# Designs tried in a protein design run: designed miniproteins, single chains, continued (2). Part 7

Each design is a single chain, and the fold is of that chain. pLDDT is the mean over its residues in the fold that is shown.

## One batch from the design tools (miniprotein)

Design m4212
Fold by ESMFold2-Fast:
Structure m4212 (fold): chain A 97 residues (1-97)
Amino acid sequence: SVARGRELHARHLAAALGEELLGEGTIAPPGLLPLRLGDLSIYPGYEGKTYEDPLEATVDVLRNGIPGTTLPAGLTAALTDEQIRDLAEYVLSVPIR
């Protein structure tokens, strides 16, 4: 659920992505629009990767991280598959500016 995803973000990801899910510092991920479009090709390590389901794209990024950014691999290693899905639903619920 979006509500459970928001709690998981606050506990596990806020330090890496910031409260607005934009990241902080010079190696932050390039926003959230690629996740919404299911087109991850702009993210390092995801060249040529497109998904029909934005939820699947977001789950893959949360599991595997984005190399060279503030979202490293293993950041969600302590989370269950259901918790990662709840977190992905929260990420996709955040308005794009």
Scores: mean pLDDT 64

Design m4213
Fold by ESMFold2-Fast:
Structure m4213 (fold): chain A 91 residues (1-91)
Amino acid sequence: SKALEDRMIADLAKVRGIKPEEIRELMKRLKVTPEELGLADALGADVRKLNRKDIRELIVEGVLIAIESRGDLEKAREKIKEKIEEVYKKL
């Protein structure tokens, strides 16, 4: 719903110390949903440096790493960090 999207944008802006308008501009520029932006941010990615393809790749790989790690959160975090560094090296 729009109310949920507005809340997610406000929460992301507060966590990152930026204005909600900047989050909306990022969403429009990258053509991503607030959920996709929030997931990439939660994985530790600097979403301002990424395009839509990079964000989608990180989300897909993050889900796969979580499944393969079988609930081992520390192992999942380590592998996700490696994937983020790999994506940044291609920029």
Scores: mean pLDDT 68

Design m4214
Fold by ESMFold2-Fast:
Structure m4214 (fold): chain A 80 residues (1-80)
Amino acid sequence: SADVDAQLAQVDYMIDRLERLRATADPAEQAELDAVIARLRALRDQMRASTDPAEAARLAVEAQQLFGRTLRALIERRES
């Protein structure tokens, strides 16, 4: 469906953004980003496997929340 396809594209965009941030990160930050990227990929795979659009939407929200928390944590560490 167009809605699920749009949500998958958004998660792929989030993964790409974190991979780009990883390229300029220090080793500790890279390890944390690797864990988050792996989790986003797992959520994406669950969304693709789901036959329920409502479940896919909930997984997309979880991915968005994880991405947002990760960006906030990076900002907090750099400003501390």
Scores: mean pLDDT 85

Design m4215
Fold by ESMFold2-Fast:
Structure m4215 (fold): chain A 95 residues (1-95)
Amino acid sequence: VIEEALKAIEAGKAKQSIDFNTLSIVFDVPELNVKVEIWPLGPAKETRLEGDREVVVRPVIIKSNKDDKYYKADLVLDAETLKVLGFENIEEYKP
C-alpha cells in the first residue's frame, strides 16, 4: 500500500537517489521492500509559512514498484533544506 511507503519517506526511513535516465527522485524503503519514484508535474504551487518554517509545495506524480497505479500528490518540502516534510492531496492518477 502506497500510504505506508509515503509515511516511511516522511519519517526519514527511505534512501533518496536520482534516476538520471528517467529524471525522477527515487526513494528506496528497505523495511517495506518497495521503491517509490517521484516526478515533478510542474513548477511549485505555493510557498507558505508553517509555524517558523518556510515550505514549498510541488505537484508530483508517484509510482511504486509494487503495483501498476500512479498517484498524484502535493509534495511538501522544507524551503531551506529540501527535506521531505510530507505529502498532501494524495489521489490515484489515471493518465
Scores: mean pLDDT 76

Design m4216
Fold by ESMFold2-Fast:
Structure m4216 (fold): chain A 64 residues (1-64)
Amino acid sequence: SMAERERKYKELEREIEQAELDREKMTVSLAEDKSRTNAQEAEVLQQQQAEIDALREELARVKA
């Protein structure tokens, strides 16, 4: 239904915004926190980007 698509659209927009904020915070943390391992931090950032990309693809499908 249209109402279901509208709800899903709004949910995805909020999830994308939150994921982008979380990733930005992680990039700042990486610049300032030298105690973390580069490999683990890079993996987390890649996973966060993949999550954002997946949400954007889902949003595009809902809009279609």
Scores: mean pLDDT 78

Design m4217
Fold by ESMFold2-Fast:
Order: C-alpha cells, then structure tokens, then sequence
Structure m4217 (fold): chain A 76 residues (1-76)
C-alpha cells in the first residue's frame, strides 16, 4: 500500500532528523580530515572546527563549515 509506505518513510525521516546534529558533527570531522589531507594549515582547521562546535545556532555552524570547505579548496 502506498499509504503504508509513506508512513514508514515519514517515520524513518523523523528518526533521521533526530540524528541530524550527529550527522553534522560527523561531516565536520570528515571535512577536518580532508582539509588537512589537502594541505590546509592544521592550526587554522582546528580553529574553525572549534568555533563550529561552539556555535550557538545551526546558521553559525554552517558558516564555519563553509569556511572549512573553502580552506580545503584553496589548499589544493
């Protein structure tokens, strides 16, 4: 049944949303490792990671993630 499938997908999506913060933290750690591997300054990478973890809003967190990605791209 399409209705049963949609209920299960909605439940799975809601469960995934509960772990969104954990996914963002995992992505941040992955970006840290990739930035260092790409040749970015480890001190600058660690500073951005620390600021992201101390961010009070999702918007602030994503801004530091963006800066980390740009640092990684600039290093290559």
Amino acid sequence: SEAARLREETRARAEAAKTEEEKLRAALEGLRELAILAGADPAEVDRLVREALEAKTEEEFLEYVRKLVLLMLAAQ
Scores: mean pLDDT 75

Design m4218
Fold by ESMFold2-Fast:
Structure m4218 (fold): chain A 61 residues (1-61)
Amino acid sequence: MVEKELKAMEEAAETGSLGEAMEKVNRYMQALSKETDPQKGAEEGGKRMRELMQEAAARRK
């Protein structure tokens, strides 16, 4: 289960550190690639990454 990596990624985004958030997203994606269905994980991770990037951009305002 990748819940730990996902939670860390969300917390990094909340703190407003874009670099930290990107690093956590990369680790989450790597964890998903080790799951039974890496293709499904890649698609879900990509969507989540996009959401975090948009939230980070919004927080700059």
Scores: mean pLDDT 65

Design m4219
Fold by ESMFold2-Fast:
Formats: structure tokens, sequence, C-alpha cells
Structure m4219 (fold): chain A 110 residues (1-110)
């Protein structure tokens, strides 16, 4: 088993994940992801910040458990946006049951 990450490594990865989610949203607003752009247009800035934070936290949790996990940042953010909109079935279709449950738990903390 790989050694657990230090607190500093986890904080650095969380900061990088937040930046990645925010950059993903900006590219979607420029028309690079139609589904993500349409979902983002339905939410307030407060709801979008909550979704970004939940997506970043879920990504770090998955990567801490499995550093070799292949996660698409666009799909993780889309899943978080669907959950904020109350579309739980759609979130599960995009990211699967396990990641959708992680996103739901992180959203409940916010």
Amino acid sequence: APAPWSAAEREALLAAARDAMRGTLELAREGRNAELGELAAKLSEEELERAIEAAARAMVEVLEADPAAELNPEDVLIGALYLVLGREEKAREVVGEEVAELLRRELEKL
C-alpha cells in the first residue's frame, strides 16, 4: 500500500483541484463543454462555488485512496452541478455511484 499523503501534500493537491475545477468551468463558459455550460447557467455564483469545492474535495479523496485513479475533472464537476440541481440519477450516470456519493457527502458539509 502507498504511504498516506502528508497534510501539506493533501492541502497542495486540494488547491490544485480547486484551480482545475475553476478552469474547467471557465472553459465551459467559453463553449468548450456544452453540458457543463448549460448546467452552470442554471446556478448562482454561490451554488457554483459550492459545487467547485465539493468536486475538488471528492477528487482529492478518490486520488488519496487510489493515486492511479483516472478521473475526468469535467465529469466530476458535471456530477456536482447535477447534485446541486437535485438531479441525483444524472450525477450517478456521469460519475458512477461511488463518486456521486462522495460528492453528495462533501456538498452536505458545505
Scores: mean pLDDT 81

Design m4220
Fold by ESMFold2-Fast:
Structure m4220 (fold): chain A 55 residues (1-55)
Amino acid sequence: MTEEKIEPKENISLEVEDGDIATVYHPETKKEVTLTLEKGKVIIPAGYKVTIKRK
């Protein structure tokens, strides 16, 4: 599958590639932000909803 959906109960670390797209939903502000990622590790805090689309 080209998309990975994540809703962590605790802070997690993910490995991502250049060109991956993350859509992050903040539960408190109710804002959605789409980011193009650079290769590396990203930390997803508890309570965030994140969808990562792999290239």
Scores: mean pLDDT 73

Design m4221
Fold by ESMFold2-Fast:
Structure m4221 (fold): chain A 107 residues (1-107)
Amino acid sequence: SEKDKLIKILQDVRKQLEALSEFAKSKGDDALAAHLDFHAKTYDELIQMIKAATADQITNMRMIVIAQNQQQIKDLKERKKTSTPAVAAQLDKQVAALQAARDSIKS
């Protein structure tokens, strides 16, 4: 179902954010790690909301997810400007993953 597809995409993104947070911590970037941890928690809340949503609500939820994804891509690109080369490379991978997730949601 569209609902199950959306939940799976958000679960995959959440796991990626958690992995990136641990990587940021390993490089001493505690501020980036805290930011990523916050977003991982908001994804958990969003997944629970989608699980409870009616079919009529799913279209609106999908649009909210797309808008949040766009904002996250923009934020990560800005953070890349002040990041170390190692962190910047992982941020590029996360941006690519978010773009792929957005394209999957739109299809």
Scores: mean pLDDT 85

Design m4222
Fold by ESMFold2-Fast:
Structure m4222 (fold): chain A 118 residues (1-118)
Amino acid sequence: MNVEELLKRAEELGLEDVKEAIELEVRLKRLSGKSEETIEREAKFVLKVIEELIKRGVPEEEALRLVPTESTIALLLGVRRAILKSRGVELPPIEELTEEEEIELVVEEALEILEERK
């Protein structure tokens, strides 16, 4: 799935703010010299996390605020893993996690942040 297909998917889902954010981030990454393969992979992962948050009832604007980039997703993943480890939960190394497992951990952390803000 290339960037154009990802933007079309966001548009078909009615996620106009997400589409605009992905377009801007892709443009900035191209200016920084990132490969198209890396840009496509990172944008796809961000969209998958946002789609899962929306599926769980998080509004588009709030989802985009929580996970605007792959860097923020990586931070949330790291925080969630650290919290679980502190609670005695044994997790496999990050390199052994499936994409679905990574998305689940990120989504759980984002939902806990939203709950703490109530």
Scores: mean pLDDT 81

Design m4223
Fold by ESMFold2-Fast:
Structure m4223 (fold): chain A 65 residues (1-65)
Amino acid sequence: MKKVELKESADSSEQHRQTLRDIAYTIKTFVGADASIVPGPRSMTPEELQRLMSEVFKSSLYPPK
């Protein structure tokens, strides 16, 4: 194992974008979308996607009774 540099500034934003896109893709497939070549929502910005993902996580982890 070699030491890997961690960037919490620039890489953080880029990593978040990739994570959000991956999560969005998984959600689409899970909800009932076709697991096609869709890498994620194309009409959604990474900032909007992050907001959406946070809301989905809240709903998923926090069951509203």
Scores: mean pLDDT 53

Design m4224
Fold by ESMFold2-Fast:
Structure m4224 (fold): chain A 71 residues (1-71)
Amino acid sequence: SSEDAGGGSLMSALMEGSEKSSVLSGDQAQIMGKRGGPEDSSRGAYDAALKEGSPEASENSSYSAYHMGSR
């Protein structure tokens, strides 16, 4: 599920057109999801993408991380 969260976050951010942001989001989603599950994964993805300067990508990434991580 944490790996699914990472993959989903990466794909969602990439579709939004933020390649660098998507990679950071995917990594953070996987790491944080491993710690505390889909909610932590979603927050990690959001924060990573936002830090890179992509607020729309961060929202899309966090939603996907939560959704994929919960499956």
Scores: mean pLDDT 58

Design m4225
Fold by ESMFold2-Fast:
Structure m4225 (fold): chain A 103 residues (1-103)
Amino acid sequence: SDIEYLNDIISSLQKLRESGLDETFKVLTQRLLNILEEALTSDNPKINNEITQLVLKVPLSERPALLKQVNEAKDALNENNYDEALTRTVNLLEEIKQILENQ
């Protein structure tokens, strides 16, 4: 399910905090945030995967607020503020999860 998929991503990100955050974390998190940005800004995303299909279920009215959160997470990541970037990315995924659960 979409909720199980999101829970798996969130759990994986939380485990990365325990093992230490490094350049590998930055690269992987940047890829995730780029996929989320594309899915939130396009009705026909070029990347067709589980996260894209899930995000297409998010109402158009919710997308500007989520896109703002993607940009804030990307900014923290680009400044090498890895703890903040992880926290913002987890909060973003939790908000997407809540939106999907309330439909």
Scores: mean pLDDT 82

Design m4226
Fold by ESMFold2-Fast:
Structure m4226 (fold): chain A 91 residues (1-91)
Amino acid sequence: MSEIEKKILELEIEIGMAKIAAAVGMPELAVEQLERAVEIAEEILEKYGEELSEEQKERLRKLLEEALALAEEIGAPEELLERIRELISKL
């Protein structure tokens, strides 16, 4: 597994954990997990943005769209919503 693939997997895990936290009534924990997911996505784009395949970009876009939908559902801070939207715009 490449470093890029490992980071995308870490992003998938954090978003999955955020969905579980929200489902069990822990929206503050879900926000913290989404913030970690955003940090991972920001790192992927900063370090590997030019190296990303079209398949990896599509996978990241889908993951970030899922993160945005969850963040909107749980009423996450606007700063977090803006960070996710900015990341999607770069893909």
Scores: mean pLDDT 88

Design m4227
Fold by ESMFold2-Fast:
Structure m4227 (fold): chain A 76 residues (1-76)
Amino acid sequence: ELFKLPSIEELKAMSKEEAREYIREAFRWLVEEMRRQGLSEEEIEAGLEHARDLLISIRPELKEIVDEVVEEIKAE
């Protein structure tokens, strides 16, 4: 409920450039939403890992992009 993915069809239709920007925005939204709900940094990291695993399960070819974006957000 805290994170909503696009449809599988929409996600598969995205270019790598579109997917990178979408994932960055979605993960930033997820982190901000979790902080607003009062979750700890540990819980936020767990939520990001869950979202990462879900996205990779849908589009395994995006693994490198998803990993890069997750590291970028964790560094912020």
Scores: mean pLDDT 74

Design m4228
Fold by ESMFold2-Fast:
Structure m4228 (fold): chain A 112 residues (1-112)
Amino acid sequence: SKEEIYRIEAKSILTFLKNLLGENIFGDYSDEEVIEVITNLLVLLDYAKEKGFLESYNDIKLPNLVDLVKELLDNPELFQKAREIAEKILNGEELSEEDVEFIKKVVDYLKS
């Protein structure tokens, strides 16, 4: 499934981040919890690239990606919003203006 592909990509990204920045980069959070966050972010970012809100993944700043993953791990309500939007994307559902604005704010943060 598309979801399985994003999960495999998320696992690879986590391995890369741990090798580059250290095994404890995400503290006491389990690999499964971090993989869930990265999986949902990848769904939003792939949508952003498809819609032209993100030109290239090379525009993403790695420190900002790490900080955003930590924020989503520490803020369950914010992560729930990201998860709900990702689920709509995976199901081919139309996004609200608020959902699109959320994705644009994520992209803008990651590029800054």
Scores: mean pLDDT 90

Design m4229
Fold by ESMFold2-Fast:
Structure m4229 (fold): chain A 93 residues (1-93)
Amino acid sequence: MRYLALAFDEKGNIVGEGEAETREGAIELARKLMEEYGGPLAAVVEIEDQKVVRVEIIDRKGEVLESRDVSGIPAELAKMVASLLAREVLKKR
């Protein structure tokens, strides 16, 4: 199991990324990336056995705004799925 942290700008473009071994580590990394790049949102993507199992969108305080459990999505599509969900959350703001 591993976690991908992706920071987004206000248009939903990825501006920063990194990896962590724990969900808490990924949230801390995502918050650091949002501070560095100034974006409003980040995604934490849980990956198990080369598949995406969960995507969470968080704000600058690390609060979860949206969470989706997913099935059948390869890890290589993690950035695409996270970006689509982040853009959906941005449209509601």
Scores: mean pLDDT 84

Design m4230
Fold by ESMFold2-Fast:
Structure m4230 (fold): chain A 78 residues (1-78)
Amino acid sequence: NAGNALLNAGNALFAQGKFSEAAALYKDAIAAYAASSSSNLPVALNNLGTTLLQMGNVDQAKALYDQAIAAAQALAAA
């Protein structure tokens, strides 16, 4: 699906050190996963958090990790 394609493209850019481009693709993947209530939403949130941490955006990374935990807990409770 579109979300998985965006996540995979983001992962490839992250591996190349292209963190700004990876972050943009992870944001698009998050939007796609949120719209479809996908179980991959926590993974995309966590990957964006790690990408922002690599870019020095510590506070934004923490917020995304908290969102990833909340999304994972919501999925586990369902």
Scores: mean pLDDT 86

Design m4231
Fold by ESMFold2-Fast:
Structure m4231 (fold): chain A 96 residues (1-96)
Amino acid sequence: LFEEIRKKLAELKTLSDATGQAVADAIDDLIEEAIRAYKEGNLRLATKHLIFAQMHLMALSSEYLVRERQGDPRARELLELVEEIQELFQKLIKEL
């Protein structure tokens, strides 16, 4: 599951501009920090990192939706990748 998330984030990063790449990297870092905190027994910190990762993903989704409405032909593909990452993220949260 974690490897699937990393794979989809890498795909998103490849298709994204510099801003999208930076956000994808930040999301991956937050997920890794959440897993680390969970393994250390710090559930509060783990939850905080997961919530922030989800917020970044939601912000990225909103940006791509605006781009789609402005006629960006790649925005739809980026939105579909974000949706796939959101589904994998929900599965990760349920396993923690």
Scores: mean pLDDT 79

Design m4232
Fold by ESMFold2-Fast:
Structure m4232 (fold): chain A 74 residues (1-74)
Amino acid sequence: APVLSEEQKKEIRQLAIEATSHAILAVGYEFDGDLESAKKHYLEAAKKYKEMESLGDKSAGGYAKKFEERAAKL
């Protein structure tokens, strides 16, 4: 794994907060039966995890795939 700078770690943390917020909203919409809104927010979470992977967080790609798969199930 590459060594990440403190600035890269801060940017990755901000993206993680955004991704987590979308994931929480998606779960809430799925519980309420709003599957279209749930799907949109799962895809937004996946997009943020892909951005984290591009910045050097290689583990983020796994989370992106997980949320894309969940969106596809809806």
Scores: mean pLDDT 84

Design m4233
Fold by ESMFold2-Fast:
Structure m4233 (fold): chain A 74 residues (1-74)
Amino acid sequence: SDEAQRALLMLESYAGLAIMQLWVDLKAGKITQEQYDEAMRQIDALVAQAKAANDVSVAEQQTRQIGALLRQIR
C-alpha cells in the first residue's frame, strides 16, 4: 500500500542517517571496525525484513530496533 511504502521510505531514511552517524563515530575512533561491521549487518537485515513484510507496523518496529542498536553500541 502507499502507506506501507511511505513507512518504508521513512525507515530507509532513518537507516541512512544511522549509517552516517556510525561512519562518523568510526572515523573519530569512538567505535571499532568490528562494531561498525556488525551494526551495518544488523541494519541491513532489519531493512530487508521490512521490505519483505511490506507492512507499516513492521517498518515502525524495525525503526525502533535501529534506534535500540545505536544506543547499545556505545
Scores: mean pLDDT 88

Design m4234
Fold by ESMFold2-Fast:
Structure m4234 (fold): chain A 82 residues (1-82)
Amino acid sequence: DLEKRLEELRKEIDEMKEKGPSSDQLVDLFKRVVELGKEVGYEMKPTEFTSLSIHAIAGEPEAIDMMEEKVKELEKKLKEEK
């Protein structure tokens, strides 16, 4: 269920904001967001994909905010499908 997977991603993002993320957690989050984007017909721009992957691999907290924005965009796309 796409909606449930998006809710789970939101919960994990909130937990990462409170506890601080590891590189492994950010990379895992990035992979899940990319997979969901493909399933809802929303692909990241190549420049956004590159920037996000670099921030996630580097373990930078800014990757969380970028992922949160992408999850919100996916939620909007899913609602547009009905």
Scores: mean pLDDT 76

Design m4235
Fold by ESMFold2-Fast:
Structure m4235 (fold): chain A 89 residues (1-89)
Amino acid sequence: SPLEQEVDIMIKNIEATIAELKAVLPTLSPEDQARFERVLERLKKLKEQLKNYKTLSDEEVVKILLEAGGLIVLTTALLVTFRKEQRQA
């Protein structure tokens, strides 16, 4: 179904974002590592909810997709900013 395709795409996008965060973690201060680890935990929870999307209403699935999409956009912006600062240091 179209919803199943959107869920599959979002799970892949979450996995890619998790991989990028894990790659950056060793270069961060302990305080920033703790902040990024909270983002990792939230992304993992959203991924597990999406894997079980058939147990949820369509409205709940759409809400999770919007939250996951928004969190990925914010995380990507933070990673771009962080990588830019690292190149200038």
Scores: mean pLDDT 84

Design m4236
Fold by ESMFold2-Fast:
Structure m4236 (fold): chain A 99 residues (1-99)
Amino acid sequence: MLLENSDEEIEADIAAAEQAIANIEKVKAGAAPQSPAEQGFAEFLAKATEKELKIYELTVEGIKRAIELLRRALEEKKWEEAMKEIEKLEKELREKIEK
């Protein structure tokens, strides 16, 4: 769990996740992919079905919310509450994907 990591390591992990989401959003907006992961995502967007796009949108919204919760927990040192909220988001995402 996050409590086993140093604040510096947690900050680095949150920053990496924020950067990954920002890069994905840039590719979706038409920017050229700069990594194999971004290239794969650009190919996904070009070929995705309506259902796959819906799953992508729900997943990105969930990840953005989780990043926000983790950033707040790092600043407030309230890790237990943040982890409970993230677990709830994961359950809600699963239910929305399966309908």
Scores: mean pLDDT 73

Design m4237
Fold by ESMFold2-Fast:
Structure m4237 (fold): chain A 75 residues (1-75)
Amino acid sequence: MDQAVEDLILGQAGIEGLDEEAREALFKDPEVRKQALETLAQAYRNAADTYEDMGRHDVAARLRAQAEELEAKLK
């Protein structure tokens, strides 16, 4: 998985200070990876709804595209 995506997932879960070995073990579990991607995709959809309500349709569209890309990794 992309390290930037892993960092976002850990941030959303409130997980700090994982060493590289623990991080690799966590993200090697397919159920953990699936749950993490689903959580991040949901966060992007929630953010998109907020930005759309603020009239930022351009930002909302990009966030929805990112959620769709994450969901595609679950297929």
Scores: mean pLDDT 72

Design m4238
Fold by ESMFold2-Fast:
Structure m4238 (fold): chain A 68 residues (1-68)
Amino acid sequence: LSAAGRALFERALAPVFRPGSPYERTDIAPAFTLADLDGWTRQQVVDFFVSLGLPRASAEALAARLFA
């Protein structure tokens, strides 16, 4: 995952991790850190987004942009 891709990933997930957001997922935070993104493959990012409830096609499209 590139530095630019990481920044886009963080921006895309900001509503999920922001306190008070209707999309906040506190259940993810204990098992996931943004520092781990450097070691992630495109497929792991896709699988992560699918685990958040995104359709696989949408997750794949987003991952393609993050790794471009």
Scores: mean pLDDT 60

Design m4239
Fold by ESMFold2-Fast:
Structure m4239 (fold): chain A 95 residues (1-95)
Amino acid sequence: HMEKIEELRKELEALVDEAIAASPDGTLTLEQFKAIIDELAKRFNLTPEEKQYLLDLAEAAIEESGNPDKTLTRTQARLVLGGFYAYLLGKAKEE
């Protein structure tokens, strides 16, 4: 489980970085983030609950930032990924 969580973190970071680099303003929309989550869910067999948790973290970060365009900066995206990674590690310790 631990090795899969580490691979998931690396892949998620890479996909987010690529999406932000391809963005003309260096931000990530919630729709783009959902597409990344859906791709990872297929590769790593994420549960619907785990997918929803990651989405909820992204929405919370957008609300806290006050961004009118409802986008995530690279820094905000990294915080969301860190929170999700901590969540998955916590669940792995319960198994």
Scores: mean pLDDT 77

Design m4240
Fold by ESMFold2-Fast:
Structure m4240 (fold): chain A 73 residues (1-73)
Amino acid sequence: MDEIMKKNEVEILKDEARSNEELAKYLQEEKETFIKKNKDNKSLVEAYTKAMDKAIKEAKERAEEMRKKTQEL
């Protein structure tokens, strides 16, 4: 019973890691698109890129945390 639960937990953590890795990639592409579309609004671009860089970093860190948890199970 415990081994089946651990296997399900590992799969969930792996899926969460992949989802966060894909999210980071998507956010990077959205950031680049936003910069191109709003190139005339420097203050908006600066604020948006700062927020996006934080979100991308958080997504990458969450993916790494999930990967690390799979190794502990």
Scores: mean pLDDT 81

Design m4241
Fold by ESMFold2-Fast:
Structure m4241 (fold): chain A 86 residues (1-86)
Amino acid sequence: HMTPEERLDKVEKDFLNEIKNATSKEQLLEIAEKTVIEIFDIVRETDDPEVKRRAVNLLLRLQFLLYEATGDLNEFVRILLKAYEK
């Protein structure tokens, strides 16, 4: 009985908790990839423009957090392209 909005909130919470325990760039990238794929899966299951808007905002926040942690935007772009192809 979770709404798409509740699923996005859970994805964000899980991401923030998992990155706190990441000890390497590789672990951080794996967590980010999993999170982006989950966001795209939620978006593909709905026609709600509000859910799509929330998903875009969440992706922008993830991009910023990943950039702060790694200093590299290219990794996030690669993750987005990989998730889009699924």
Scores: mean pLDDT 80

Design m4242
Fold by ESMFold2-Fast:
Structure m4242 (fold): chain A 107 residues (1-107)
Amino acid sequence: MEAAEAGDLDALEQEVERILKLRLPSGGVVPEEGKKYAFAEATAEAARLLSAYYRVTGDPKYRELAVRMLEALRKEDGSYPRYVGSEKESEPDPEVTAKVDEALAAI
């Protein structure tokens, strides 16, 4: 179990590094390299991973980053669009909003 936990930590650290490379300056995360719009579902998954990494490392910067990334995509009414870019934004999506709320509750 200890050797497996060490391997899981290394994998988690690599996933966190990958997610940080997918983060846009605007605060959201693109689902994969080459995409120019932040996706709320991808950002919610990234936030959950950062929260898990925070629990393992104890470093509050990862929790703070997770919250900040989700807040960057939030509409004034508390809803979330499916995607956000500088030139294009989707309308609020209730299924996406529910997934983001679940991610925030997990942080």
Scores: mean pLDDT 75

Design m4243
Fold by ESMFold2-Fast:
Structure m4243 (fold): chain A 87 residues (1-87)
Amino acid sequence: SAADERERALLAEIMALLEEIGKLQEQARKETDPEKKKAILQKIVELVERAIALLEELLALRPDNASYRALLADLRTKKAELEKEIA
């Protein structure tokens, strides 16, 4: 169905963003320059915000999916933790 195709497309984009976030987190852990580290963390925040927006769209399509709700909650927590580290 069109809904199933949209769900697959949204999941693929979310998974790609999560992979990029993982790579940037590894880069941030190795970064010794505080200003460069903050710049990497800010890029991670932007990608997390994009993933949250896509998950909110996915939940509008699949409101009863507990796994999507859990992932959204995890990403919101991750964003808050990153924002505290940047501040």
Scores: mean pLDDT 91

Design m4244
Fold by ESMFold2-Fast:
Structure m4244 (fold): chain A 88 residues (1-88)
Amino acid sequence: VDEATIEAFEAALDGALGLARQKIDAATTPAQLAEAAAVIAQLERDLAGAEAYLLSVAPADLRPRVQAVFDRARARLAELRAELAAKE
């Protein structure tokens, strides 16, 4: 794993988080809110698996960079969870 791989992963993650935010913003019915919640829950599961994998294969000098990406992603997911909760 190199910096280009980490950068590409972070870009893909930013895209997925942006889509989740759009689903929350557009949700006006209980069914739409439930769908947004399911998307966030899936992202949380995918993120945990990806973190474990990338940390297992990353060189020691790149592990802090990987950790920083996942720390930022977790903070953004927590913000999305709070926005979703505010709509319910």
Scores: mean pLDDT 83

Design m4245
Fold by ESMFold2-Fast:
Structure m4245 (fold): chain A 61 residues (1-61)
Amino acid sequence: IDFSKVPYDVVAEAIHYLTGMSIEKALEIVRKNPTQRGTAKAVGISQATLSRAIRTLLKLR
């Protein structure tokens, strides 16, 4: 996926699902780390795991 075109709320929801972190906290992390690699590093998950969760959420919309 092109991470730069993913809405921040979808990325935050994926982080919430994967880590249990609040959506508000996840959203702040995404804003500070606007790349897939940066976001994944900041929350301690792999880029592949984050990408799969985002793709799943996008298919459900």
Scores: mean pLDDT 79

